# Designed miniproteins, single chains, part 23

Each design is a single chain, and the fold is of that chain. pLDDT is the mean over its residues in the fold that is shown.

## One batch from the design tools (miniprotein)

Design m770
Fold by ESMFold2-Fast:
Structure m770 (fold): chain A 65 residues (1-65)
Amino acid sequence: SLDALVQRAIDALRAEDYTAAAVYLAEIHAHHRSQLSPAQLAALRAAVDTVADPAIRAALLGLLE
């Protein structure tokens, strides 16, 4: 489900598993972007905003456009 995919992306970001996070965010971007609720999009952006490395953070934010 989209809810499970969003949660997996957030969990990967919290675990600093940016490879897994990028895979989940890319899947959301490619196939589910129009189906994201405003709350889900805000939660994903908030989780990405906690990424310490500015280059990784910028790359992951690009997947939420």
Scores: mean pLDDT 86

Design m771
Fold by ESMFold2-Fast:
Structure m771 (fold): chain A 55 residues (1-55)
Amino acid sequence: RQETLDRATQMLVDLGFAEDEAREAAQDLLDEDPSLTPEQIVQAVLERVAQQAAA
C-alpha cells in the first residue's frame, strides 16, 4: 500500500501536481479502494479534477 501511494504520488507530481495535494488525493482514493494500482489512482485523480472543473 505504501509503495502504491508513493508511486501514484510521484506520477502525479511528474504531471505537475503539488506533492502534498497529490499525496492527499492518492490517499483518499486508496482509502476508498485499497486494491487500486498507481496507474488507476492517477486516472481517477485526473477524472476527479475534470469533474471539479466542470462544476
Scores: mean pLDDT 77

Design m772
Fold by ESMFold2-Fast:
Structure m772 (fold): chain A 84 residues (1-84)
Amino acid sequence: MSGEELKKLAEKYEELVKKLGLDPNDPRFSQFHPLAEYFARKYPFDPLRAMTGFHMVGSALGMPEEGFPVGHYIVAKVQAETTE
C-alpha cells in the first residue's frame, strides 16, 4: 500500500471512530494502543496484516469489541506516519 493510500486509510478510520462516538484516549481502549503500534511497526505498508495480528491477539486478551475500530485507527495512523 502506498503512503497516500495509508493516509486515506487513517482518515477513514478516524471518521469511523468519531461516527461511533469512541474516544481513543478512554482507558478501556488506550491500554491496547501499544499492541496496535507493535503490529503497525512489525508489518510496515501492510495495514491488513497488521490489523489482523492486532485483532487476533486483542481478542485473545479480552479486548472489548469497540476497541477494534480504535486499534485499526492507531495501526493506520502509525503506518501513515512511517511513510516519510
Scores: mean pLDDT 81

Design m773
Fold by ESMFold2-Fast:
Order: sequence, then C-alpha cells, then structure tokens
Structure m773 (fold): chain A 94 residues (1-94)
Amino acid sequence: HMEEVVRAEIRRLLAEHTEDQLIKEFDELAKKIVEGKASLEDKARFYLYRAALLVYETLKEEGQEKADKVIDAIARQLVEEHPEVARVVYERAQ
C-alpha cells in the first residue's frame, strides 16, 4: 500500500539525517520550487523532507506516540491530495 511506503520513507529520512541536514535539504528543494526549476522528483523529495521536519519537531516536543500519529496522518494526506507525488515515492522505494 502506498501509505505504508510513504511512512517507511519518512522514518528512513529521520533515521539517516540530523535536524540540520533535514533543514538544509528542505531549503534547497524549496528554493528549486520557488525558482520554477523543480522536477516531479524534487517535489516528492520536498514533501518527504517537510514531513520529516514536522515529525522531528513532534518527537522533540511530544514524543514518539504522537510522532507516529503525525506520520500516519501525513502519509494518508500525501496519497489522497498528491497521488502523483506518492506514486513517485513508491516507485523510488523499490
């Protein structure tokens, strides 16, 4: 299921990156979007890094149980509102 793959990718980003690394990648992707240079893959990465940062803040302030609920909500929203982005995430995770 696409939601499970999106959740796994968010968790992977959190496990493999520091807060500073997440912020740096997010800022670089946001700049590409604003400048009109973003590919669909860049947009998919933007949504994943944005999700990871939101989850990181929730983990820091409210703990793991609340962070898990945020991951579930973001993954569901991404699949429902941006199915083209979710599909790119799914295809890359294989």
Scores: mean pLDDT 85

Design m774
Fold by ESMFold2-Fast:
Structure m774 (fold): chain A 60 residues (1-60)
Amino acid sequence: GPVDPEEVEATLYLIKGVIAERYGDYEEAAKWYRKAAEVSTDPEFRELMKKKAEELEKKA
């Protein structure tokens, strides 16, 4: 399992975002993706989450 608590927290925010997106709650999904980006220490994951949040905010 992951040793980095920041990556565990980022993954939980990602899961919340995916659930919200599945139910069409784009505002809520963007919020969780932004939190995932803020917590994660992985630059590629952070950039991906930020872009995903920005795209969903355009649909909200």
Scores: mean pLDDT 83

Design m775
Fold by ESMFold2-Fast:
Structure m775 (fold): chain A 76 residues (1-76)
Amino acid sequence: MDALREELTKALVEAGLSEETARRAAEATVDRVGNSLDAAAIREALTEALVELGVPEEEARRIADSVVREAKSRPV
């Protein structure tokens, strides 16, 4: 649980979001999907969380796609 939230927060900060916004988005995403859902579910939940935090929908979608792509590259 904490590992996914921390990784999402880090990736979102690298994508240009403030640390506070990134932390809120990561927390909301983890709360929605848990740690066992697939990349598509994480992408959808993250996009929704970012939009609710005031990120424009198109930008939220691009950020979510980028973050999920990094997560998919993990070997296990």
Scores: mean pLDDT 73

Design m776
Fold by ESMFold2-Fast:
Structure m776 (fold): chain A 85 residues (1-85)
Amino acid sequence: KKIEELRNKVEKYRKEAEELVKQAGDAFDEHRRINAELPEAEKQGRYEEARKRRDELSDRMWQLTDEAVKAYREALKLEKELKEL
Protein backbone atom coordinates (compact mmCIF):
# COMPACT_ATOMS: atom_id res chain seq x y z
CA LYS A 1 0.00 0.00 0.00
CA LYS A 2 1.72 3.20 -1.25
CA ILE A 3 -0.24 5.40 1.19
CA GLU A 4 0.76 3.19 4.15
CA GLU A 5 4.43 3.21 3.06
CA LEU A 6 4.40 7.03 2.77
CA ARG A 7 2.80 7.38 6.23
CA ASN A 8 5.45 5.10 7.74
CA LYS A 9 8.26 7.11 6.08
CA VAL A 10 6.75 10.42 7.29
CA GLU A 11 6.57 9.04 10.85
CA LYS A 12 10.15 7.75 10.64
CA TYR A 13 11.54 11.10 9.42
CA ARG A 14 9.54 13.07 12.01
CA LYS A 15 10.82 10.84 14.84
CA GLU A 16 14.37 11.16 13.48
CA ALA A 17 14.04 14.96 13.36
CA GLU A 18 12.61 15.04 16.92
CA GLU A 19 15.51 12.93 18.23
CA LEU A 20 18.08 15.13 16.45
CA VAL A 21 16.42 18.30 17.84
CA LYS A 22 16.57 16.76 21.33
CA GLN A 23 20.28 15.95 20.90
CA ALA A 24 20.93 19.49 19.59
CA GLY A 25 19.09 20.87 22.63
CA ASP A 26 21.25 18.78 24.97
CA ALA A 27 24.39 20.07 23.22
CA PHE A 28 23.05 23.65 23.47
CA ASP A 29 22.42 23.27 27.21
CA GLU A 30 25.97 21.95 27.78
CA HIS A 31 27.38 24.75 25.57
CA ARG A 32 25.47 27.36 27.59
CA ARG A 33 26.71 25.86 30.88
CA ILE A 34 30.37 25.82 29.76
CA ASN A 35 30.03 29.37 28.39
CA ALA A 36 28.70 30.55 31.79
CA GLU A 37 31.64 28.82 33.55
CA LEU A 38 34.24 30.33 31.19
CA PRO A 39 35.27 33.27 33.49
CA GLU A 40 35.88 30.82 36.36
CA ALA A 41 37.81 28.45 34.07
CA GLU A 42 40.02 31.40 33.03
CA LYS A 43 40.85 32.15 36.69
CA GLN A 44 41.78 28.46 37.14
CA GLY A 45 44.02 28.38 34.03
CA ARG A 46 41.57 26.09 32.17
CA TYR A 47 40.18 28.68 29.74
CA GLU A 48 41.63 27.13 26.55
CA GLU A 49 40.32 23.65 27.46
CA ALA A 50 36.84 24.99 28.26
CA ARG A 51 36.77 27.15 25.11
CA LYS A 52 37.71 24.19 22.87
CA ARG A 53 34.99 22.04 24.49
CA ARG A 54 32.45 24.87 24.00
CA ASP A 55 33.44 25.30 20.33
CA GLU A 56 33.17 21.52 19.74
CA LEU A 57 29.64 21.59 21.20
CA SER A 58 28.76 24.56 18.99
CA ASP A 59 29.89 22.62 15.88
CA ARG A 60 27.95 19.52 17.01
CA MET A 61 24.82 21.61 17.69
CA TRP A 62 24.94 23.07 14.15
CA GLN A 63 25.53 19.63 12.59
CA LEU A 64 22.59 18.10 14.50
CA THR A 65 20.35 21.08 13.66
CA ASP A 66 21.23 20.79 9.94
CA GLU A 67 20.42 17.05 10.00
CA ALA A 68 17.13 17.72 11.81
CA VAL A 69 16.14 20.34 9.19
CA LYS A 70 16.89 17.84 6.40
CA ALA A 71 14.75 15.18 8.10
CA TYR A 72 11.87 17.67 8.57
CA ARG A 73 12.09 18.69 4.90
CA GLU A 74 11.83 15.04 3.82
CA ALA A 75 8.82 14.53 6.12
CA LEU A 76 7.09 17.66 4.72
CA LYS A 77 7.78 16.58 1.12
CA LEU A 78 6.28 13.14 1.76
CA GLU A 79 3.31 14.65 3.67
CA LYS A 80 2.57 16.87 0.66
CA GLU A 81 2.74 13.84 -1.65
CA LEU A 82 0.44 11.91 0.71
CA LYS A 83 -2.09 14.80 0.80
CA GLU A 84 -2.21 14.84 -3.04
CA LEU A 85 -3.15 11.13 -3.14
Scores: mean pLDDT 83

Design m777
Fold by ESMFold2-Fast:
Structure m777 (fold): chain A 71 residues (1-71)
Amino acid sequence: SEREEIRRGYLELEEKRKQGLASEEQVELLDEIHRLERETVLRVIRGEISAEEAEKATEEILKLMREALEL
């Protein structure tokens, strides 16, 4: 699926970052993705958001992943 392809590309980009091969713009987007993922996980664990809000957050994270891959 497109979602699986985006997530796979994201993981490959994280490996490139570890090797110093990601651009500064990609690094900034990866840091924002990490921030949003941490916030979303904490909000889910605390019961502060609905399943619908969690799905929306996941969609926004996937958008940022796609943007990072298009750089």
Scores: mean pLDDT 84

Design m778
Fold by ESMFold2-Fast:
Structure m778 (fold): chain A 80 residues (1-80)
Amino acid sequence: TTLLLKSLQAAIESQDFDTLIKSLVSLLKLDLSQEQVNEIVTLLSKSPSALVWGEFVLKNSPPSPVKNTLLRELSTLKHS
């Protein structure tokens, strides 16, 4: 999990959207804690392009508790 979060952060900072997509898809397959979900939301919120690609990955991912939590947290940021 920590390695995937670091990969996601590095991808966002370097605008490597292929690595961003791969890292996020891998993270969505894991049973993530609320703290880990909050970290992903924080990382994605640092860049408009990362938010767009993050939402694209979430929209095209199978239904899961992690996906639902991420979508809820991202929605909260947009209304805050």
Scores: mean pLDDT 77

Design m779
Fold by ESMFold2-Fast:
Structure m779 (fold): chain A 85 residues (1-85)
Amino acid sequence: SATRELLEQRLAELEAQLAATEAALGPTDPRVARLLLMIGEVYAQLGDLERALEYYRRARRAAEAGGDTVLAKRAEENERRVREE
């Protein structure tokens, strides 16, 4: 499917950007937490809810450690949505 291929390409791009951003800024920078959240959202769109949940948990921990309470709450809400369905 062209849609699946586009989502998989986006995932690869986001994962590469995550690796570069973590290397430059450390794992607790809010930009890292945002990228983790975005990767989780792509996995949810692909139907991989287990991986989506893993990335939302990582995003919440990174946001909490970095003091980004708004992003931490957003990640927690996405985590809850995946658990409900």
Scores: mean pLDDT 87

Design m780
Fold by ESMFold2-Fast:
Structure m780 (fold): chain A 66 residues (1-66)
Amino acid sequence: PSAAQVGQTMGDEARKKGMSDDDAQKVKDALTAGDGQKALQIAKDAGVSTEQINDIINETARKLRL
């Protein structure tokens, strides 16, 4: 999968875990730019727990067959 596909899928999963559309878009933009550290910081600042972040990563990997 491309960085854009990873960003889109992970942003969608972040929305399902209760992130706002604005914060999920910022996560998508950071991942599309290849900035995983920025994406992680945005999720933490939005109040997403480490367990929820792991769920988002795992669901993204499952959907993209990683």
Scores: mean pLDDT 80

Design m781
Fold by ESMFold2-Fast:
Structure m781 (fold): chain A 87 residues (1-87)
Amino acid sequence: RPSRKEQALALTEELLASEKNRELAARTIVQFAAESRDLEIAKAMVERMLEAGVPKELLIEVVEELAASETDPEKKAFLEELLRWLK
């Protein structure tokens, strides 16, 4: 059966295929990744978005906006770590 990581990657591909607004798709995927609090799964989801043609600059903007608006200190730290890796 698919692992949690494979399931997350499948959801990433489905959202990218079904959502015509790339920014909204990226934002939804990053929010899901942050809720998982698994940095390796989050990195894999981001890499899948990059492979699918989502611009790196768009992903940086999305993660920055989500980190800036996040009030949960653990989730904010998670998003900031993901952002450092992405830059």
Scores: mean pLDDT 79

Design m782
Fold by ESMFold2-Fast:
Structure m782 (fold): chain A 100 residues (1-100)
Amino acid sequence: SAEEVKARIDALYAELLAVLNDPSASLEEQVRALRRFLLEVLHLASRHLSPEKRAQVEALVRDLLETVGRLLRERVPLPEFRARVAELVAAFVAQVHALL
């Protein structure tokens, strides 16, 4: 089950990276893809993790969304936004894997 959850998170991450690496994707499309990814990871955490580990995933999601919100408010150029979000998501995925 843990390996199946990891594989599902990796598949969701690959789907998000496809949007982040698409030069035709708008800022709004990238933000929607990120939100969809995070909601799916939270759903997996709610079904498969203990309440303690689930709370840790929820905290990681909040921290990531706070940082992304700051980048949006600062109106960082789209190529820089893509690079920074990709870096943040890679760190998030590694941290969630460590909880599984």
Scores: mean pLDDT 88

Design m783
Fold by ESMFold2-Fast:
Structure m783 (fold): chain A 89 residues (1-89)
Amino acid sequence: DIEKINEKLRELLLKKGVPESLVDEALKLIEELEKKKEEALKNGDYDTAIKLGKAIREAMFLILEATTAKPEEAKELLKKAIEIAKEYK
């Protein structure tokens, strides 16, 4: 359940002192991409679903790395995740 995963990631990043606006932007973009992936799968558009799935995985791995990083590094990792997600928005 991506929403439950995102809530836990949000909690960890905010506790680390990462700006709430940056965390919320990154996680909202991931939720939007997941919704687009689900629509693509529902419509039989497997090529789009695969592309979105790869983008979500790359962005999520950066967010996961951010939870273990120092605050300054975590901010840069979240910015990279946002950039990847925006390419597919």
Scores: mean pLDDT 85

Design m784
Fold by ESMFold2-Fast:
Structure m784 (fold): chain A 84 residues (1-84)
Amino acid sequence: SPLEEQRRRLLEALDWIKETILEAAKKLPNEELKNFLIERTEELEREVRELLEQGKVEEAQRLYLELTKESTDELKELIKKINK
């Protein structure tokens, strides 16, 4: 079904984020940037996975998009602050 396909793709995205992005973030030398990326990545993985476990695939997709947008906007501002 379309929802099963969407659920599978979201789980694959969360696993990739956990294995790639979170592990890369832990190795960053800047403490503020590291802590920001770890916190936002763990929040994204936890909150979206919880909705998927509850069978709320459409809500999980919406939250995934909202949290990735918010994290991207906040990351841009943090990078500007660090480079000053």
Scores: mean pLDDT 84

Design m785
Fold by ESMFold2-Fast:
Structure m785 (fold): chain A 106 residues (1-106)
Amino acid sequence: MSIDELLDELLEKVDELIEFLRKYMPDNPEFQKLVEELEKLKAELRANRDDPQATRDILMRLLKVLDEAEELARKYLTPEQREEFERIISEVRDLLTRLLQALDAA
């Protein structure tokens, strides 16, 4: 898979994460801030997709946001919601790892 294809898949999975948070935690201000951060990172990825170094830096920031999201999920989500959330986070993390490896190889 090309870097462009991996970026497109990552953006789609980040959208899935945002929609999950909007569906289950619409009134939680900590998750609202997380959604705002994810939307900003998506915009930055789209704006910088032709800049490998900027893309790498944004991906590293996204990893940190995912860690924060998992901590909030442990506090606020039900066990059933956490299972679905962990699936989405795992898929985003896998795409991030593949992208970081592809960028390091280029």
Scores: mean pLDDT 85

Design m786
Fold by ESMFold2-Fast:
Structure m786 (fold): chain A 94 residues (1-94)
Amino acid sequence: MEEFEKEVEELKEKIKKAKTKEEVRKYVGEFLDLVMRFANEIRASSEALDAIFDIAAELNEKMKTSSVEEAKELALEAADRILEIMREAYERAQ
């Protein structure tokens, strides 16, 4: 969990420094890859996975019409929501 949270914070910093929506999408993709690897390691429930996919889908739709700054804000909010789901899933899986 500690290593996962550290990697999440590094990706959040990359999102904050992104200059284009393409860079935001790239780091969101890297974040989701990290989340899926960790979810598989802790054997997260189908309910947790569904919640993560719903947040990712909502983020992707909102980013289609957002500015770069709005995309960053949306991505960081989505990352925080997913991180909370992962913390709860980790506690339940252990």
Scores: mean pLDDT 84

Design m787
Fold by ESMFold2-Fast:
Structure m787 (fold): chain A 64 residues (1-64)
Amino acid sequence: MARIEEAERALAAGDVVGAVRLLEDELARVTFTPEVLAEPMAVQLRKVIELAKETGGAGGTVTP
């Protein structure tokens, strides 16, 4: 999905806060998706969120 790609680009640019916001919005949307699509997307979102926490989650308004 385009929002996941935008979030990954934001992370690469150092915009961790913006990336997390995009991921949270997309995760909320994925909750309404069928299982066959929800699982792969949720796994990808989880990985990007974890990467954000490792790379630059310190000092920002980020949910653990």
Scores: mean pLDDT 64

Design m788
Fold by ESMFold2-Fast:
Structure m788 (fold): chain A 91 residues (1-91)
Amino acid sequence: EVLALAKEALEKGDRLLDEAVALMPTEEQAQRLRQAYALTLQDPEGGLKQARELARELTARDPSAAPAAELLVEGVELLVKAYEEGVELAK
């Protein structure tokens, strides 16, 4: 069911975001992760694009940031997939 899928994606996405944020050494970097995730709730495609760009930027600066970048992208991808499945079922 669409509602169950959306709830599960939000719960798992929120957890992955919290883990990614915990890995960030500064509040500014943590805030950028939160902003990309929040954008995905309003604009799923724009949020996914921003999360992927941020992940690329973080890993280019510091390869050790790859785990945090992966967690953010995974969380955002879960939200986008749930949104796409919800739209498909509503057609």
Scores: mean pLDDT 77

Design m789
Fold by ESMFold2-Fast:
Structure m789 (fold): chain A 61 residues (1-61)
Amino acid sequence: MEEELREAIASGDVEKLRALVDKLEEQIKNSTDPEEREKLFDLRMEAVEWLARTHPEALRA
């Protein structure tokens, strides 16, 4: 997941990043480990912040 996020950011793959955000949200919802949830939340925030800064249109409903 983290490696996939890093690669998607490096390549500017907006569709991949959008899919990763959705996947991270699902994993956060299903995670029972607080430390794992914190890590997943941080990864999701990184992806969302990058999209908001570089491709805000990708976050539009």
Scores: mean pLDDT 76

Design m790
Fold by ESMFold2-Fast:
Structure m790 (fold): chain A 114 residues (1-114)
Amino acid sequence: MLTPEQREIVREALKKFRELLAELEKKNDISDETIQEFVERVKEIVKEALERLKKAGFSLDEIRQALHLISGQLLIMLRVLGIELNIPEDTLDRIIQAVQEAILEVFEEFEKEL
């Protein structure tokens, strides 16, 4: 169960993701460069959330729980946006895979710094 402080960190991360998705929605062409820039910004948002949870004194298990919720919501929002923008399924799946791999990479690096 998430604490009130964890919920605040999650809310702020989700707000940043919504802003990032709104920027993506304004693009007429979703190029490989646009996808790469999107993925890098996702990594920055996730890294900031992980560092905030660590500084707040949360355990690794609590951080994993918060990350699972943050990543799950981002992937749902991204899939919904892809449907609304009529993005080809293959392109959307590629973006989702890149985001999942990026989140895993950031978390693995974060664990090594503990």
Scores: mean pLDDT 83

Design m791
Fold by ESMFold2-Fast:
Structure m791 (fold): chain A 76 residues (1-76)
Amino acid sequence: DAQQHLDQARRYLDQGDYQSAIRHARQAIRLASGVDPQLQARGLGILSQAYARLGDYDSARDYSRRSSRILRDILS
């Protein structure tokens, strides 16, 4: 499920396995899209961190902005 993929992505991010973190975060985002905005935002946050660690700052910034926008939309 989406939560399991998010948990695996976070664990891989903490271990420095950024490619595995990205793969699992993308799966979490796909499963959460349209059903769990908070989980989708968390997945985008992991993508942002992983891409920053890989030196892809443009992708990191894009994912960070998308995550923040979703969080603002769910906070009234």
Scores: mean pLDDT 88

Design m792
Fold by ESMFold2-Fast:
Structure m792 (fold): chain A 90 residues (1-90)
Amino acid sequence: MSELEKIMLRASELHKEFVEYYNEILEKTTDEEKRKKIREVMDEFQKKVIELGDKLNEAVEANDLETAKEKLRELEELVEKTKAELEEIA
């Protein structure tokens, strides 16, 4: 497996792990106002993930390892920040 393939796999795993975490938070939250805020946070996260995913795919196609690493790091930071926002709401 190439370094670029490992980066793509890690990005996919991060997204999957975050979706599982999001679903757990949403299932535990019974307050409708909090559920609305959680869904709004997820909507914003998904928009950013799509943009980062497109840029990551472009970097992989260009064989640009440094840009691919940068986009993976941005995704990791986005996941960590979004988890903190969800924990504050819940």
Scores: mean pLDDT 85

Design m793
Fold by ESMFold2-Fast:
Formats: structure tokens, sequence, C-alpha cells
Structure m793 (fold): chain A 100 residues (1-100)
């Protein structure tokens, strides 16, 4: 699946971004975060065109987890992180109901 290939590329860029951030290479980290986001969007578009709702859910979940980790590293308030987690679970529940 081309969509799954783009998802794996996105995850690799995300790992590079987190490593660069930990090494205090902030400009490099931002570049890799942008590349990860772009690959997630490409994966999502391909999965939607294929009608693969399971893969759409997997891509959205992975992207949401990336955004949560990034926000946590950048000092987002706990209340904001908890609300986002709650919103993500509601979206996941809707996808599961659509698959039944």
Amino acid sequence: SEARKKLEEAKEYYKKAMKAYDEKKFEEAEKYFKEAGAKFMEALDLALEAGDLDLVEEILEAYAEMLLEKAKKFGAPQEVLEQFKKDLEEVKKLFEELKK
C-alpha cells in the first residue's frame, strides 16, 4: 500500500525530529516535524482515495500521538493534553461504529 509506505515515512521523520530536538538541534527538528506532517497528509489522502477506513483511523491516530508528544515536549498545559486525548477517543469510537 502506497498509503502505508507514506505512513512509515512519516513515522521515520517524526523519530528524526524527536532525536534532533533532544540534541537541541531545534531548526533541524522543526524541519523533520514538517516533513512528518506532510507525509501523514499524503498517507491520509491515499487511504481516503482507496476507501480504507481502517488505515485512515490508523493514520489519524499516529498523527494525533505525534502532535500530543510534540505539544507535551513544548510545554502544553496538562488540561489541553487531556482534552485532546478525550477528543481523539471520541473520533476513534465514531470510526469503529462506522465499520460495523
Scores: mean pLDDT 80

Design m794
Fold by ESMFold2-Fast:
Structure m794 (fold): chain A 65 residues (1-65)
Amino acid sequence: MASKETLEVAREILKENLKNPKNLKSFDELVAEVQKKTGVSEKEAREAVLQALDEITRELKKKNL
């Protein structure tokens, strides 16, 4: 499972990516950015990005209620 530090970096990268909607990075590019900044395995970086996306999706569902 992704560490707390890896997950925090994934959240920051995803938030920054959302600021530039025309140049949105793909899932694989987001995973690569997390790996570059943290030095973790591809598997851990992928898990962190997926968890960050799930958190944002849940927040959006609450706003649409």
Scores: mean pLDDT 75

Design m795
Fold by ESMFold2-Fast:
Structure m795 (fold): chain A 74 residues (1-74)
Amino acid sequence: SKLAEAAEQIFVQAYLLVQQGRSEEEVLAEVERLAKRHQVPEEVKARLLEIARLLTQGRFDEALALAHELLASL
């Protein structure tokens, strides 16, 4: 679905920013910006923000598990 494609793109962008050493504030702001641009529902945005926080904390296995669960639900 288009929503799944948008959510995947947002996840990939958050991951790339974390790999580049961007701050949690910068990563979360970009997730918010992209979620607004793609008109992502609030529930999906909340899950993407949770995933992004886990990525910024180095909790990659947990973030990936939640990302797979989210994308499978869309």
Scores: mean pLDDT 88

Design m796
Fold by ESMFold2-Fast:
Structure m796 (fold): chain A 69 residues (1-69)
Amino acid sequence: KEEEEKERYIKKAEEYEEKGKQFARRKDYLTAAVEYAKASVYFEKAGDLERAEKLREQALKYLALAQAA
């Protein structure tokens, strides 16, 4: 059950990461930042701290770009 929950969290994190990429391509940086932040939270819940940290940095990067526009 614990392993099944981890796999579900990874799948959700990957879905949010893909949404973040799609919004970033459209230059919707605020929405991209939100989706990357959600992906980071789900990777953290899955115990994947390395990917969670990378997605957190992506979220902050796109948040800064949104505020600069």
Scores: mean pLDDT 84

Design m797
Fold by ESMFold2-Fast:
Structure m797 (fold): chain A 63 residues (1-63)
Amino acid sequence: LVEEAREALEKAEEALATGTREGGAAASMGGQIAYDLAKEAGDEELAKKGREIAERGRALASA
């Protein structure tokens, strides 16, 4: 779970770095997945990062 959450977060960060609407959509999904997995694993810090990436991705996808 922690490793899966970390991998999802890493992929979401890569998608967000593209600066595209498509990348934003991918980052919002990946960040949400990382958040959910991190919450299940009890990793609050990782969950917070996932939520932040998901929010940033959502904003980029809506631009």
Scores: mean pLDDT 82

Design m798
Fold by ESMFold2-Fast:
Structure m798 (fold): chain A 77 residues (1-77)
Amino acid sequence: SSLIEETRRLVEELLESPALDPLLRAQLEAALKSGTVEKLGIALALVYAESTDPADRAKAARAGELLSQLPSDTRLV
């Protein structure tokens, strides 16, 4: 799915961001490893709420929007 591919790309870009807080990065990595829409959605919402970098917030918002278009039982791994 192109939605899964773009969501994954945005998450990978966030994980490579030097501006991303280490605790937010750890939560996002754990969520990505879980492969669930629910856990990844929660982690992306935290990045959006807590990140100080507007580019990281924009990526988190976009990834969350794409993720919301997937069925809740979708596996990302």
Scores: mean pLDDT 85

Design m799
Fold by ESMFold2-Fast:
Structure m799 (fold): chain A 76 residues (1-76)
Amino acid sequence: MSIEERMLQAAAEASRRVAEALAAGDLDGAIAALRELLETLEELKKEATPEQLPAIEAGIAALEEEIALLERQKAE
């Protein structure tokens, strides 16, 4: 499986878990799912070619932003 395929599969699984958690009102579960995806992307980054790095780094940045927004929502 390519890095791109692994990234897409991990993102799909995380999206499913986030949607399930949010439907249940479980912000902690949604944050946990996003953090698991973040860890997966950081591992894939170690295996990535220079050409693949920008996409992975963009994904990591987007996840960090989403996690921050959910943590802010939980604090309110």
Scores: mean pLDDT 82

Design m800
Fold by ESMFold2-Fast:
Structure m800 (fold): chain A 80 residues (1-80)
Amino acid sequence: AMSREEQWDGILDTLAVIGRSAGVPEAEIEARVAELKGLSDEERVEAFRRWAREIVERTGDPELAGALDQLIETMERLAE
């Protein structure tokens, strides 16, 4: 089985892929991923929820909202 750190790295990599697909600037993706890496598991979930809301509000894309919600659920399970 993957380590907890490897699972988080996979989630953050998936986040970067989703962000790029949504047209989020690379500099913003890099800054947000770096922020999340510096936080505790629970703080990562809350910080990502705020960023996901900002992305959805900017794009208005319901498919993106669904993808981000699935990622948040995965992060919540890993943070437990």
Scores: mean pLDDT 79

Design m801
Fold by ESMFold2-Fast:
Structure m801 (fold): chain A 55 residues (1-55)
Amino acid sequence: SRIEQQIATLEKAKEWFQKQLEDAKAAGDERSAKANELAIKNTEEQIASLREIQA
């Protein structure tokens, strides 16, 4: 379904943000680390909302 494809896309985006977060922490870039933590949280909230619609 369209919702399943959207969830899969968001999960891939979350993995990308997690990698960016690890890179930012390794570089000591606190601003980028906070931005990626927020992006991960927002992506997880979107996934949860889509799963509620699908359930």
Scores: mean pLDDT 87

Design m802
Fold by ESMFold2-Fast:
Structure m802 (fold): chain A 107 residues (1-107)
Amino acid sequence: EDKEKGLEGFIYQFRALALLEEIRYLGKQGKVPKEVVEIAEEVFNKLSKKDPKAAYYFLQAILALVEGDEETAEKYLEMALKNAKNDEDREFIKEQYERVKEVVKKA
């Protein structure tokens, strides 16, 4: 195992956790729909250990969607998909992004 890659993984896990806590905090303030907070938690729990960089970029995409910045959200989605380790994780990320997009449109 590459020690440098291991350290990068830990850094992205901590960054993803910080973004999740930010999303949770904004949810408590009524600025993020409850369903989006739940999606962020699902993605963090499924990806943060096995694909932390993809998890980090996807959580950034969620924040951008909530802020109404679809262009920035799509850029972060591309980064999440590029960094995803396998096709299963890519399909999961795409599915969760569409769920967030639908929830945000209803809010």
Scores: mean pLDDT 85

Design m803
Fold by ESMFold2-Fast:
Structure m803 (fold): chain A 89 residues (1-89)
Amino acid sequence: SEEDIRAEFEKIRAELEKEINELAQKYGLSDEDVEKIKEIFDIAVELLYRRFLEDPNVTKEDIEKAREQLKNALKGLIERAVEVQKRRS
């Protein structure tokens, strides 16, 4: 249902924000880099949410795959941000 999709995407947003903050603290990312990463994922989650609302055949498995893809993308982006930060130091 639309309400179920909304609830799952609210959870995805909260999980991503928590992981961004935890990884930022762990790797000592700048506030500027953290805000840019948050903006990228806010946009990505909003685009996926709207796509899923428009698809009457969306399944729970599709939402779980999207969650996994977003978390994997976040890890890759954080690794790249850490590499760039080390080169600046």
Scores: mean pLDDT 83

Design m804
Fold by ESMFold2-Fast:
Structure m804 (fold): chain A 57 residues (1-57)
Amino acid sequence: SAMLRQRLKLAERLLATTDAPISDIARSLGFPSLKTFNREFTREFGRSPATVKREAR
């Protein structure tokens, strides 16, 4: 859905621009679990949240 894509795009920006833990970003954007967030994010962007956060260092 468009709302899911917008939430994932915001998550990508937060992962790249903040030091917040991945679990806190997932929770703040309304994902029910870190597992669900990791699955949906990787499906959308082709890379994991951990990879995005690491590359932003």
Scores: mean pLDDT 84

Design m805
Fold by ESMFold2-Fast:
Structure m805 (fold): chain A 61 residues (1-61)
Amino acid sequence: LPEVTVDLLTLVPGVNARLAQSLIDHFGQDIWTATPEELTKVEGVGPVLAQKILDFRDTLK
């Protein structure tokens, strides 16, 4: 899996640079091992967006 960066996370539809930074601040590199429920603990991340982030992760394998 690639290194988690703001630029990488903003490729996910619905993730802006500020939300990407919040995700990195909360999880760091552990974003790829997070559950959808853990991702929704970040303000601005709903269940649909959490699933999109994990679906995007699966395209990077």
Scores: mean pLDDT 80

